# Designs tried in a protein design run: designed miniproteins, single chains, continued (3). Part 16

Each design is a single chain, and the fold is of that chain. pLDDT is the mean over its residues in the fold that is shown.

## One batch from the design tools (miniprotein)

Design m8529
Fold by ESMFold2-Fast:
Structure m8529 (fold): chain A 69 residues (1-69)
Amino acid sequence: AAPLTDEQQRVIVRGANEVIKAAEAGNWDEAQKAIDRTAQELERLGASPETVANARASLQRLADEVKAA
C-alpha cells in the first residue's frame, strides 16, 4: 500500500470536514467543490493517481452517506 504523507493526510482530513459541513447544509455543489479542491491539492502534493481516485471515492461516499441520513 502507498502510505499517505502527513501533508496529504491533513489535506484529506480538511477536505472531509468541508464535505461534511456542505453536505449537512444540503449544499451539494459546495460538497462537490470541496472534493475537487481536495483532489487538486493531493495532485499538487505529488499523490499518485490511485491515491487521488481513492480520496475522491471516499469523500463522495461520505457526502452520499450524509445525504442518505
Scores: mean pLDDT 84

Design m8530
Fold by ESMFold2-Fast:
Structure m8530 (fold): chain A 81 residues (1-81)
Amino acid sequence: TLTKEELNKKGEEAQNEFFKTASEESKKILVNAFLKSQEASSVEEAKKIFENAIKEAEKLNDKATVELLKLMLIKFVETFE
């Protein structure tokens, strides 16, 4: 399990890599997942939104976007729990 400090550091590293390498399609996946998660009525719905976004990013072979989405999901779940 990642500590809060490790999670924050990985988040910064993933965000930096995302901004350097992400295509416009990957950016749309990230933004859409974030906006939909804000409208989610439950933690389970939000998890599904991020899981679907991760699958779409994986289809693009965009490892940086996948990593950032996974870290966003972890932080989102911690906010509700």
Scores: mean pLDDT 78

Design m8531
Fold by ESMFold2-Fast:
Structure m8531 (fold): chain A 92 residues (1-92)
Amino acid sequence: MTEEQKKAIELVKKFEKEVLKLLWDNPNATLSDIFIVRAFFQHIIKLIEEGKYEEALKAIDLLEDYVRHYFPDIAEEFSKLFEKFKKELEKI
């Protein structure tokens, strides 16, 4: 695994932590929702480990669609975190 992949994975883990914080603070989020979101992030990390960055970004788009559908109240904040993640990823 390259240094760039390691940095990308650390950025994904930071993004995951911020998203999970939004869900933990949301009274409508269940433990099942937390597990689903964590499964999405594990899949994203695997794609990055395989050098599949475009597929990883598409997986995050699918997660954003999930958040928009089930948690519309945090969808805007999620989109802001995703834009921040993309900007940091471009620096690698």
Scores: mean pLDDT 83

Design m8532
Fold by ESMFold2-Fast:
Structure m8532 (fold): chain A 100 residues (1-100)
Amino acid sequence: DPERARALREATAEMYERVSEYLRRASEYLRQGDVAAAEAEIEKAIEALRRLSPDRDNGERVAEQLRRAAARHLQQPDPAAAFAAQAENFQTLAELARNG
C-alpha cells in the first residue's frame, strides 16, 4: 500500500527532525557552558527515538547508538560542534526517509 509506506516514511522523518532539534539545542547549551541543560536535551533526543520510532526495535537500537555517541561527543575538545554535526546528520536522515 503506497499510502501506508508514505505515512511510515513521514513518521520516521518527523522523528529524526525532532531528534535533530533536541541535539541542536544541546549544542547551543554547550556553547553557553550549560552542560546540565545540554544533557537534558540529549535525554529528550534519546527518548524521542524510543517513543516516536514506528519500529520499536529499531528505535531502541538507534537510541542506544545515540547514547554511546553522546558520551563520546561530550569528551571531544569542542562538544558543541560535535552535537551540531550530529543534529545535521539526523536532519539528513529525515530528508532521506521522506525521499526513499
Scores: mean pLDDT 89

Design m8533
Fold by ESMFold2-Fast:
Structure m8533 (fold): chain A 92 residues (1-92)
Amino acid sequence: MKAEISVSKDGKTITIKTDASNEKLGEIAKKISTIEGVKKVKVDFENGEITITLTDPSKAGPAIKKIIEILESFGLEVSLSESAKEMLKKTG
């Protein structure tokens, strides 16, 4: 199973696209909701998509790092969009 992480232009929204089961999606979303700086988490079970709203863009890098750890703990192979790679690099 695979997961792709992308970030919006304003850095406030993280999107995860995955072929994980609905049960895993629910558990992943619960774990993500505990991350500091996460304001809202929405799950689209039909499309295998999790949309994460952050309190501010400065939280994107730390949140992505935690999201990668969570996804890998569920056995998912993680890939990052260019925007997600930039956010990680900036938070060093």
Scores: mean pLDDT 82

Design m8534
Fold by ESMFold2-Fast:
Structure m8534 (fold): chain A 61 residues (1-61)
Amino acid sequence: MQEEIDRIKKEAEELIEKGKKLGNKTAVDYAQKALSYAEKGDIDKARAFVTAAKLEVEEAE
């Protein structure tokens, strides 16, 4: 499970960087929430917010 948490954290950090470059505040907010939930060990919510941030980044492209 720690490996999954570490993977989610890395993906969320990348999405924060992409969101900032695109000027998409919603993507940054979702990615930050994903990091927060991953730190709490709430993998399901962390994954949901990673997905939401990823969709926001894709829409902004």
Scores: mean pLDDT 80

Design m8535
Fold by ESMFold2-Fast:
Structure m8535 (fold): chain A 56 residues (1-56)
Amino acid sequence: GAAAERAAAEGIAAAEAGDWRAGQDYAVLSMTLGGEAGREVGERAARAAREAFLKS
């Protein structure tokens, strides 16, 4: 539900700000909370976190 979508959105925002660890944590949280939106957006957050990590 809304909690999973919120977690994914926070993860993407954190990763874009350069906080790849927070991005990864929120991605896992959104996937754990479940739902198609949580899973798919969680994967997007995970990719953003990976890109932020590579820039560090």
Scores: mean pLDDT 74

Design m8536
Fold by ESMFold2-Fast:
Structure m8536 (fold): chain A 86 residues (1-86)
Amino acid sequence: MAEKLLEEAERIIRETAERLREAGRRSKDPEKSKALFQAADNVLGMGKKGVDWALKSEDKTKAAEELLERAREAQRQAEEAIRLLE
């Protein structure tokens, strides 16, 4: 159970970061591009810390569920950031 939740969270985190990077690469505005790349790095950093925390957690399933929720929130925020920075 926990492994599948972590796998799904990591997938969402990676896809979200790549989407932000694609938006950054397409942006002709250097400041907007920088903000999008920074957002991608922040999402990846959150994911790495979340996985490390979950692996050390007493309740791995709960920690994995929390990371999945954070991944989904990051995905929503990324979509909004891309829309605002277009």
Scores: mean pLDDT 84

Design m8537
Fold by ESMFold2-Fast:
Structure m8537 (fold): chain A 74 residues (1-74)
Amino acid sequence: SRARELLEEFARLVRRIEEQMKKLPEEVAEEIRKRVAELANRLSIAISDGDFEEAERVLEEVRRLLEEAEKLAG
């Protein structure tokens, strides 16, 4: 289902962000974890509401967060 695919993609992106967070100071990693938690909540609400356009926007924000984490870690 589309909901399953969105959740699986979110989980994959979060795992990649977690790998980058291991290279960061704890204060920076904590801020990223808070942003991931906010995005997880938004994704869950969007999926429960059938708002797949919002769910895709959340995934785009997660991808941007990954890019930021990679820049900070590299």
Scores: mean pLDDT 89

Design m8538
Fold by ESMFold2-Fast:
Structure m8538 (fold): chain A 64 residues (1-64)
Amino acid sequence: SSQAKQLQQQLDKVLNASGETPEQGVENVGKALQKYLGLEPPKNIEEALKQIKQAQEQVKKLQS
């Protein structure tokens, strides 16, 4: 579906928003999650990974 494709594209943009350091990576991913997925910025790497995993699960459900 078009919604699954759009969500996948937004998720790809989030995953490509990493930085050179772990701190910069968290900040860049947080801004991308807010901009592309409308999620609140994560406070740490573990929270960011959980949000990314939830988005990936939603894409799979929309494609299945």
Scores: mean pLDDT 71

Design m8539
Fold by ESMFold2-Fast:
Structure m8539 (fold): chain A 74 residues (1-74)
Amino acid sequence: SVPKLIIEGVKSIDPLVQRAIDTYLPTSKATEVILEGEEIGVPDGTPGSSRGRVQAVNDVKLKLLNSTGKLVIK
């Protein structure tokens, strides 16, 4: 089964982070995945950084692959 996806207060999601969610959410063992925050996928507070985007994508991927309960993505 696919985890329940909950979206609260989100104004934007980085397109590569959205792709990671779309790719790994169906394989996740999490029970619920919550997107919490106005901008999802900006981990270091420096928008437009290629390194920041890679870190955000990898963080989301690892969280989706390793979570077995309630997961919050910021």
Scores: mean pLDDT 73

Design m8540
Fold by ESMFold2-Fast:
Structure m8540 (fold): chain A 62 residues (1-62)
Amino acid sequence: DERVLEAKEFLLSVGLLSEAELARLGDSLDARLRTRIRGFQRLSGLPDDGVLDEATWAAMRA
């Protein structure tokens, strides 16, 4: 939904997701997108649970 779309756009902008991957994923949060989110969480010092929680969202906006 809205957060999933924003997360995809953020990950694309920082190079953690490619345009081809974005096109393939569609509008759903899938295992590949969660893997990318975990990667970002590890880089940000957050728990790597793959969940778009408020802490992960705040780190993306920083």
Scores: mean pLDDT 69

Design m8541
Fold by ESMFold2-Fast:
Structure m8541 (fold): chain A 59 residues (1-59)
Amino acid sequence: SAAIERILTLLRQGRLEAAREEVARMVASGADKEEILATLQPRLSPVERAALRGFLAQV
C-alpha cells in the first residue's frame, strides 16, 4: 500500500507528526489498527514501533 510505504518513510525520517497524520487518515478510511501494526512492525526499529503504537492509541 502506498500509505504504508509513506508511513514507513516518515517514521524513518523522524517526521513523527506527519507519520501520525498518515496513520490517522488510514484509520479514518477504515483501516484496521492491528493490521497496520502487523504490516509495519517487522520493518520498523523498536523506537519506530513504539511511536507507531502511540499514534494508534491516540486514534
Scores: mean pLDDT 84

Design m8542
Fold by ESMFold2-Fast:
Structure m8542 (fold): chain A 83 residues (1-83)
Amino acid sequence: SEETKRLVLKGAHALGLGKVEEAREYFEKAIEIDPTSEFLEEALKKMREEIKKAYEQGLISEEYAKEALEVIDEILAKIEAAK
């Protein structure tokens, strides 16, 4: 749905600003609407790879990378469990 896509984009934007807790809230709202959202799943997998690469390149802190990946992996696990 358009609402699910908007929440995913807001979550991605919050994550990019380092607002990990706000990103979690947006992603959790998205899975409340669509627990098996392929759009959210693909977006999270892409964000996970981008965060890992940014950390390997020294562009982001270890603390931020750890917190962001924890949120991403938690939401991905919830999506997988809902299938």
Scores: mean pLDDT 87

Design m8543
Fold by ESMFold2-Fast:
Structure m8543 (fold): chain A 66 residues (1-66)
Amino acid sequence: SEVLELVRKTLEELQPQVDQQIEALKQQALQQGVTQENQIELAKQILDIGYNMMDQALEAVRKALA
């Protein structure tokens, strides 16, 4: 399916940027101290990155089907 291949390629292209953003957030959290509050904030920011990645994949599908 061209749609599945497009999703795969979009996620593959975004993965290095996502990994870099997550690593930057981890380093920032370590500098602020390992607390329960900071760990929850880190998890929330990682989830936001994941949602943005999924949204970009869906947008690529929308454009391909238009």
Scores: mean pLDDT 80

Design m8544
Fold by ESMFold2-Fast:
Structure m8544 (fold): chain A 80 residues (1-80)
Amino acid sequence: KKEEIKKAIEILREKLLLERAFNSKDVGTKEFNEEYQKARKLVDEKAKELGIKKPEKTPNLSDIDVEERYLILLEQELEK
C-alpha cells in the first residue's frame, strides 16, 4: 500500500517534469494521462486521510512548485 502510493507520486512527478519542460499542462500521451489521473486520485485520497493540505500558491511559487512541495510533504508523512 505504501509502495503503491510512492509509485503514484513518481507518476505525478513525471507529469510535473513534462509540464516544466513544455511550459504547458497539456503534455504527455493519452495513455500516460490515464495513468496520471489514477495516480492523482490515489495521492489526493491518501493526502486527505493523512490531513495533508496542498500548500498555498504565492506569487513566488509556480503551480508546479506548489505541487512538488505537496508531494514532498506526502512522502515525508508516509515515512513516519
Scores: mean pLDDT 76

Design m8545
Fold by ESMFold2-Fast:
Structure m8545 (fold): chain A 87 residues (1-87)
Amino acid sequence: MDKTTNAIIENFQSAMARIIADAEAGDPADGRRRLQALYSGGLTLANGMPDPEASEKIKSKTEELRQEGDAAIAALAARREAARRAA
């Protein structure tokens, strides 16, 4: 149980880091869309878990990661928009 829950959380963290890195190299708008999909997937997975404790941990971690990722993507989008207006 703990091993599986930890693996899920680590996978979410890795996926978020990749989405942010890809957005920084490419398009923050695409990054925002992918982050929203990751968050939705996390909530769907948590809701499908038969163990309420594991479900609650995944929901809590998904929300933390959502807030961190949303802030990172918003910062990237703001920098890109400023660059476009300066051009």
Scores: mean pLDDT 78

Design m8546
Fold by ESMFold2-Fast:
Structure m8546 (fold): chain A 86 residues (1-86)
Amino acid sequence: MTAEEKEELVKKYLSDELKEKAEKIAKNLGADEEEQKQIEYALAALELGKKNLELVDPEKVELAEEILERLVKGESEEEIIARLKA
């Protein structure tokens, strides 16, 4: 996927609320501007998946959303991995 295709996906699916979540995740992870753009892309791709659940595994979409919410709350990578293994 090209940079232009990623920007089009972000523009179409990234709401102001999701952009705020991406900024919180980036801040909690100490991410730079390029890493924040990747987080925004990931949130836009998740939103696309949520609108097309018939074409994707809904359990994987729910899991991805749970991981992102935990990252917004400032949970560490180690804590998230430990919970997924439990």
Scores: mean pLDDT 72

Design m8547
Fold by ESMFold2-Fast:
Structure m8547 (fold): chain A 89 residues (1-89)
Amino acid sequence: ERIERLEKLVDEAIEIGKQLKENGGNRKVVDYILRLKYENEISLKLFPSLPAEKQRKLVDLLIELVHAAYDGDEEKIEKYRKEIFELVK
């Protein structure tokens, strides 16, 4: 189901952010690659019928989720997680 796949994508984004921090990586270095990945996942696979502005917002929120996880900001992780699922209701 699309929602279950989105939940996994969210969990993967959080894990990517944490791994980047643990490895001493710069979160900006992967932004380009992650944006391409999430644009593909959201626009072509999970939600091709959503308005383009909502698809873009989902991609932006997934990138912000990676950044929040990198920073260890649990409040922002929770905030962006909620915003992602509100967009697809």
Scores: mean pLDDT 82

Design m8548
Fold by ESMFold2-Fast:
Structure m8548 (fold): chain A 84 residues (1-84)
Amino acid sequence: NLPVKALKITIRYLKANPVYAAGILAQESNRLIFLTEVVPHIDDIELELAELLKTLPVKHRDTVLADLKKLSPVAYEKITSLLK
């Protein structure tokens, strides 16, 4: 599945570059584009996304989670259960 592979590569890059990831995800347009691509494939990338969110400062993580909840309450519940 090419979209899942592309998302895993993107998330691994963001995890390896946390300052860049925080900057990109702080911008609403970039964050919404990212989350819109992530939501359809959440079951395939939930662990990678949770690990990425753990590398972000709490404020940035909370902002990403708030937008994720608006786009998909189901994806939000899956990710927040992995962050406990």
Scores: mean pLDDT 85

Design m8549
Fold by ESMFold2-Fast:
Order: C-alpha cells, then sequence, then structure tokens
Structure m8549 (fold): chain A 74 residues (1-74)
C-alpha cells in the first residue's frame, strides 16, 4: 500500500505536479480508482487505513515527495 502510493505520488511529480498536497491527493484518487473502482465504501475504508498510518511514516512520504519536487524545479 504505502510503497504503491509513494510510486503514484512520484508519477504525479514526473507528470508536472509541483504541489506536495496535490501530488498526494491525486495519487490517493488514482489508487482508489485502480483498486476500488465504483466502490465508495472500500475507498473510504482505504482512506481510514491511510489516515491511521504513523505520523513518522506520513512525514517520510511528504519529505520524499518534497525532495523530488525540488529536484524538478531546478
Amino acid sequence: MVEELLELMLEEVEKGIRNVNVAIGNAIVKYMLKHYPGDTAASWAFMKKFLSLPKKVKDEIREKIEKEIKKKEK
């Protein structure tokens, strides 16, 4: 889950997204559409799991995405 989400976030950065929150949000939507197409209940269950990740894990994800965006802005 976390690894696939991080890869999707990095794909958003490669596609030209330069805002961390937009990259994260787009990746979450893509993950839900890929794994739970048309299933709102399963999508919300996934969102609960993501929100329940430890703060350290969420901070590490954000830091990795911010670093990649900074590389692309140079």
Scores: mean pLDDT 79

Design m8550
Fold by ESMFold2-Fast:
Structure m8550 (fold): chain A 57 residues (1-57)
Amino acid sequence: MMTPVEQAIIDFIESRETVSKQELKEKFKFDSEESAAKTAKRILERAGKGDLIKKIV
């Protein structure tokens, strides 16, 4: 159901207590912190893991 990249983003967030928008941008090569956060939130919601959105600071 998830692409390998989408699953990697989910696994990364699950493995951390908190994740900054900057860490997501740098690790997954997004153009901006806003783009990284928005994309990660959509992926988490699609996966039924919207509760993990609170980890993104």
Scores: mean pLDDT 82

Design m8551
Fold by ESMFold2-Fast:
Structure m8551 (fold): chain A 96 residues (1-96)
Amino acid sequence: AVANALEEVPNLLTSVEEAQEVIPPLVEALKHENANVRQAAINAIGKIIIKFGPKAIEPFLKEIIPPLVEALKDESENVRLNAAILLTYLIKESPE
């Protein structure tokens, strides 16, 4: 239920301001004990970036990046993969 609700949240948002209101609970969901909830949170953040652009999450980068870096070590392969994809998008520098 929670994982499904998190994935649908970006579809309900109509403004950057509404998107920014849901970022803090999505960041908390990145630390959830259930891997499906963590994956849904990564997907929801990604959908917000696609729909509203990176400016929607820019104020929250300090809160988003540390749990995404931890997600690179996650027990779930899907969580690790999705975290790597999202981090690559957030890093403007070319890979070294």
Scores: mean pLDDT 77

Design m8552
Fold by ESMFold2-Fast:
Structure m8552 (fold): chain A 90 residues (1-90)
Amino acid sequence: MKETMIQELKGLIKALQRAIEEKNEVLADNLSVGSIIALRRHAEEETDENVKEELLRAQKEIEEALKTLDPLKAAEVAREGYQRILELLE
């Protein structure tokens, strides 16, 4: 389970980075919205309280960034959140 999560987060970080570099607002928005759903689901299944807190924090930060109507900013926030979670898992 941990290994599957690590691989998923690495894939999402790469996808978010591509969206940001390409200035693809549609991809950035889709990945940011999808990240909120994924982070909530992972938090529901997580037993490590520190990891769970970072999953929920990342979700909240992405939700807040999406309210600014800047999809590229939301994608950067999502990428940073996943990087922090990945550092806790590795």
Scores: mean pLDDT 82

Design m8553
Fold by ESMFold2-Fast:
Structure m8553 (fold): chain A 82 residues (1-82)
Amino acid sequence: MKEEVEKYIKQVDEELADSSASEDTKLQARMMKLILEDLKEEGIIPGSLEEVEELLDKLSDEAKEALEEYKEVLKKKAEEAE
């Protein structure tokens, strides 16, 4: 079971090792790897790599807003602190 997730991680790692890939492709691959590693640790097995891509799209939308808010809070705190 967990070996299937590890197979997906290896496929993503091979894509990341391809230096000819675009920055966007590498970003997607890194995010997919993080999701797969998290799923592996939680013992959750996706039915397919496509399911992980759908999760990435959903998380990317929500994470983009959360990251932007978090980034603003960090910048404001750093500037106001000193």
Scores: mean pLDDT 64

Design m8554
Fold by ESMFold2-Fast:
Structure m8554 (fold): chain A 107 residues (1-107)
Amino acid sequence: SEEAKKKLLEFLEKFIKMLEELAAKEKNPEIKAILEELKKKIEEIKKKLEEGEISPLEAAEEFIKLLIEASVRLYKVENPDATEEELAEARAAGEAMGKAFLAKLAA
């Protein structure tokens, strides 16, 4: 719906601004790079959604995938001894939660 598109665009814009502020204040160069990369990818999703190249649901799905990946990468920087199994479990849990959230948004 057009209303869903407008609300998601407003949310993505606020999230991009939050990432910009977090990256500007970040002292760890690896974390800063992860935040800057996430911001760029979300800006691409926002542009595609604004231009009508993707649906609001597709934009939300891609956004959740980017958040899960960034969260796992950030966790590994803070926890360098984290096992590949622990990272895979965190990713799987995030994917399950994301799918549940998308199902509620689609209803």
Scores: mean pLDDT 84

Design m8555
Fold by ESMFold2-Fast:
Structure m8555 (fold): chain A 84 residues (1-84)
Amino acid sequence: AELHQKILQDLEQIEALFQTGLSSSSLADQVKYLTQAISLAQALIDTLNKMIADSGNEPPQSVKDILARLQAIIDQAQATLAQL
């Protein structure tokens, strides 16, 4: 489905920002990319949770896995920022 491809593309972009943030040698770039990754990950979690609530059905395992990955990115990015 087109929606599933869009979600996977958004996740790929979030992961790219997260990795760029982690690998940045500049403090300013590290903060910039990690905060962008957190913001986009949170927005995608909110979007997916709204779709799940609107459906009234149990989400498929693939969606649960995406939500878990997005939360892991947020948690790790926040932990990294707290150490700066």
Scores: mean pLDDT 86

Design m8556
Fold by ESMFold2-Fast:
Structure m8556 (fold): chain A 68 residues (1-68)
Amino acid sequence: MVWKVYDPEGKEVAEAETPEEAVKKAAEKRGLEVESIRVVVENENYVVLEVKFKDSDRVTGYLAKRVG
């Protein structure tokens, strides 16, 4: 079972065994360090996450979808 993570533009940016790990992979691809992750909405098939990056004053929204 894997989770695919989509950025605010709707692009698939990473996949992993958990939504949090997929978000971390997406951050690594952008050269960003994750400071905190907040789960805003959680369902059996999707999770909405707000991610605070270390050097950013904003939170970024990610959508994780369960696949397989």
Scores: mean pLDDT 82

Design m8557
Fold by ESMFold2-Fast:
Structure m8557 (fold): chain A 96 residues (1-96)
Amino acid sequence: SKADEFKKMVVLMLIVALVTEIEVMIRQKKSPEEIKEQAMKEFERIVELMKTLSPADQAEIVSRTIEELRRIGEKYPEYRELLDEIIREFEALVAE
């Protein structure tokens, strides 16, 4: 439906904003603990909206989110373990 297409767009925009915020926090040299706490707080809100979408749209959003988080971990190797932990906790929130 058009409403589901709009919700998908909103979820993707929120994901892009959060991924950008994570990279900004890394560049500002925030602690891994502060970055994880902020990321997981925002992911809880985003995932709640995402759960109202079709399984196919959820899978697409999850795949894109993981790809973007992994890209940040590759760009900032010292944060790789943190990004891997965020990915695992994000996947747990999605309820695979």
Scores: mean pLDDT 88

Design m8558
Fold by ESMFold2-Fast:
Structure m8558 (fold): chain A 80 residues (1-80)
Amino acid sequence: SNAEKKVLEDFGVSSIEELLKLIEDGLKRWAAKNGLKLTDEQIREFAEAIVKKLIEGYEKGLDYETISKELQKLTAEFLA
């Protein structure tokens, strides 16, 4: 979709698979820095949820600030 294409362009990746890997790597670094023990499965599920939220936000025409707040809520829910 146009939304998926724009997300890939904004993140400098060529596929959803590359976007998932980029986010997974970011989450692994973030978890390590914060002393969190997350399994590879939890990291993957969290990354998939983030990608879905990004695409949905772009499809709805939400601005970056609104999408960022949605991702902050998702992070809090994932850690609960």
Scores: mean pLDDT 83

Design m8559
Fold by ESMFold2-Fast:
Structure m8559 (fold): chain A 79 residues (1-79)
Amino acid sequence: MDELKEKAVENLKKAREYFQLAKEYIEKGDVNKAAEYAIKASKYMLETLNIAGKYPELKDIGEEAEKLGRELQELVESV
């Protein structure tokens, strides 16, 4: 269980990092790089949701990933 919990935490962290990069590149007007990082953020977010959905004790991590997913959708719709 520790390995999956650590993966969920690490994947959420990576999703957040890529989300911030996507925002940064939108600010710079580099839509192609922003899209690349948004896709990477989405991938790690979905992996976090998949793990968190199997373990009730990870519900908080799952909720954070769901919130990030909503923010990511709003971000790509703003471009």
Scores: mean pLDDT 82

Design m8560
Fold by ESMFold2-Fast:
Structure m8560 (fold): chain A 70 residues (1-70)
Amino acid sequence: SLADVREHVSLEVTRAVNEMVNEYGMSHEQVNQFVRLVAEARREMLAQGETDLQRWRDKIEQIRDEVLKK
């Protein structure tokens, strides 16, 4: 269901944030930027009714990689 997808996305965001802080030493500002971008993508995909969990994971990974490259 869409609610299950939303819960999974929240868990993936939490894991990505923990990795960024603990493994990559990212600042609070960088983490906040990642969380903001994921929140925007989440709102758009939920509005579209996207239930493909892999597409949600791909989007989160894309945003994480963009923040990590900078």
Scores: mean pLDDT 74

Design m8561
Fold by ESMFold2-Fast:
Structure m8561 (fold): chain A 63 residues (1-63)
Amino acid sequence: RPVYEWGAREHERLAEEYEKLAEDYRTLAKQDPENASVYQQKADGYEALAERHRANAERARRL
């Protein structure tokens, strides 16, 4: 089914974007120690979202 491949690609794309956002916030935490805790919290959130989308992409490919 072409649609499961589409779903997998969308989840992979979202995972990559969230991974990049998490990395950007980790970098901001390093550059701005006064706000590091806020940036780390945001990075942790985006990492969790990326992991979830990676899992969903793998699941979709197994259909």
Scores: mean pLDDT 79

Design m8562
Fold by ESMFold2-Fast:
Structure m8562 (fold): chain A 79 residues (1-79)
Amino acid sequence: RDAAIRAAAEAAVAGDNEAARALLLPLLEAAPTEAERARLLARAALAAAELLLARAKDEEEREEARRAIELARERLAAL
């Protein structure tokens, strides 16, 4: 599960949205509720934001990634 979320985040950050969607689709289909689907999407967003932070070239990109991480964490905490 975590490996699939990470792979989807890597594909999305690389711009391959079709691969990202294909990797998440089985997990979304297995999720019985909207809340569980929202949690999966928030976890994928967090993984993507963490990758953006690791790949950030300057302080502006790092601050943008940190804001994305905080937003994803807030969504997960609210679920």
Scores: mean pLDDT 78

Design m8563
Fold by ESMFold2-Fast:
Structure m8563 (fold): chain A 80 residues (1-80)
Amino acid sequence: TFSSLFLMTAKATGDSGVQDTKDGGPVDVSVKTLQQMADSMRLLGEQHKDEIGPTAEYGEEILRKALEETKRIAEEQEKK
């Protein structure tokens, strides 16, 4: 529950970041957002290891998988 609420809040806050820089297409923004979310999840997991360690680890794994898939799509589009 805490991780789900955190992810939802981070997503809402991250919405303001999609217009932050001049450079960054939709895919590039997605990669950056996922990386920031993964970093935030790791920091949160380290700070509250005893409380949410397993949940943070699971969330980080999902984010890393999504990040890798998004990177693969970005690389394929760049190749074209």
Scores: mean pLDDT 63

Design m8564
Fold by ESMFold2-Fast:
Structure m8564 (fold): chain A 75 residues (1-75)
Amino acid sequence: IVEEARTVLQRMFAAGRRIPSGGDLTILREAGVDTVERLLLELGAPEGYVRDVLESLDPSLGVEDLVNAVNRVLG
């Protein structure tokens, strides 16, 4: 799972994508917040990017919370 999460995060960062897709979200949630944060820091991701990605991984977040997070990022 860690290697799958690394591949997902590398792809997301290269594409400038901060909100993972459903499949990507599942992989990152399985890896866990601590692992995802470490992998993003290894990639040199800026603080705002790390925060946005980690926010999207919160297992308590539903569709409504994800929509609100996207709206915050978009302004």
Scores: mean pLDDT 71

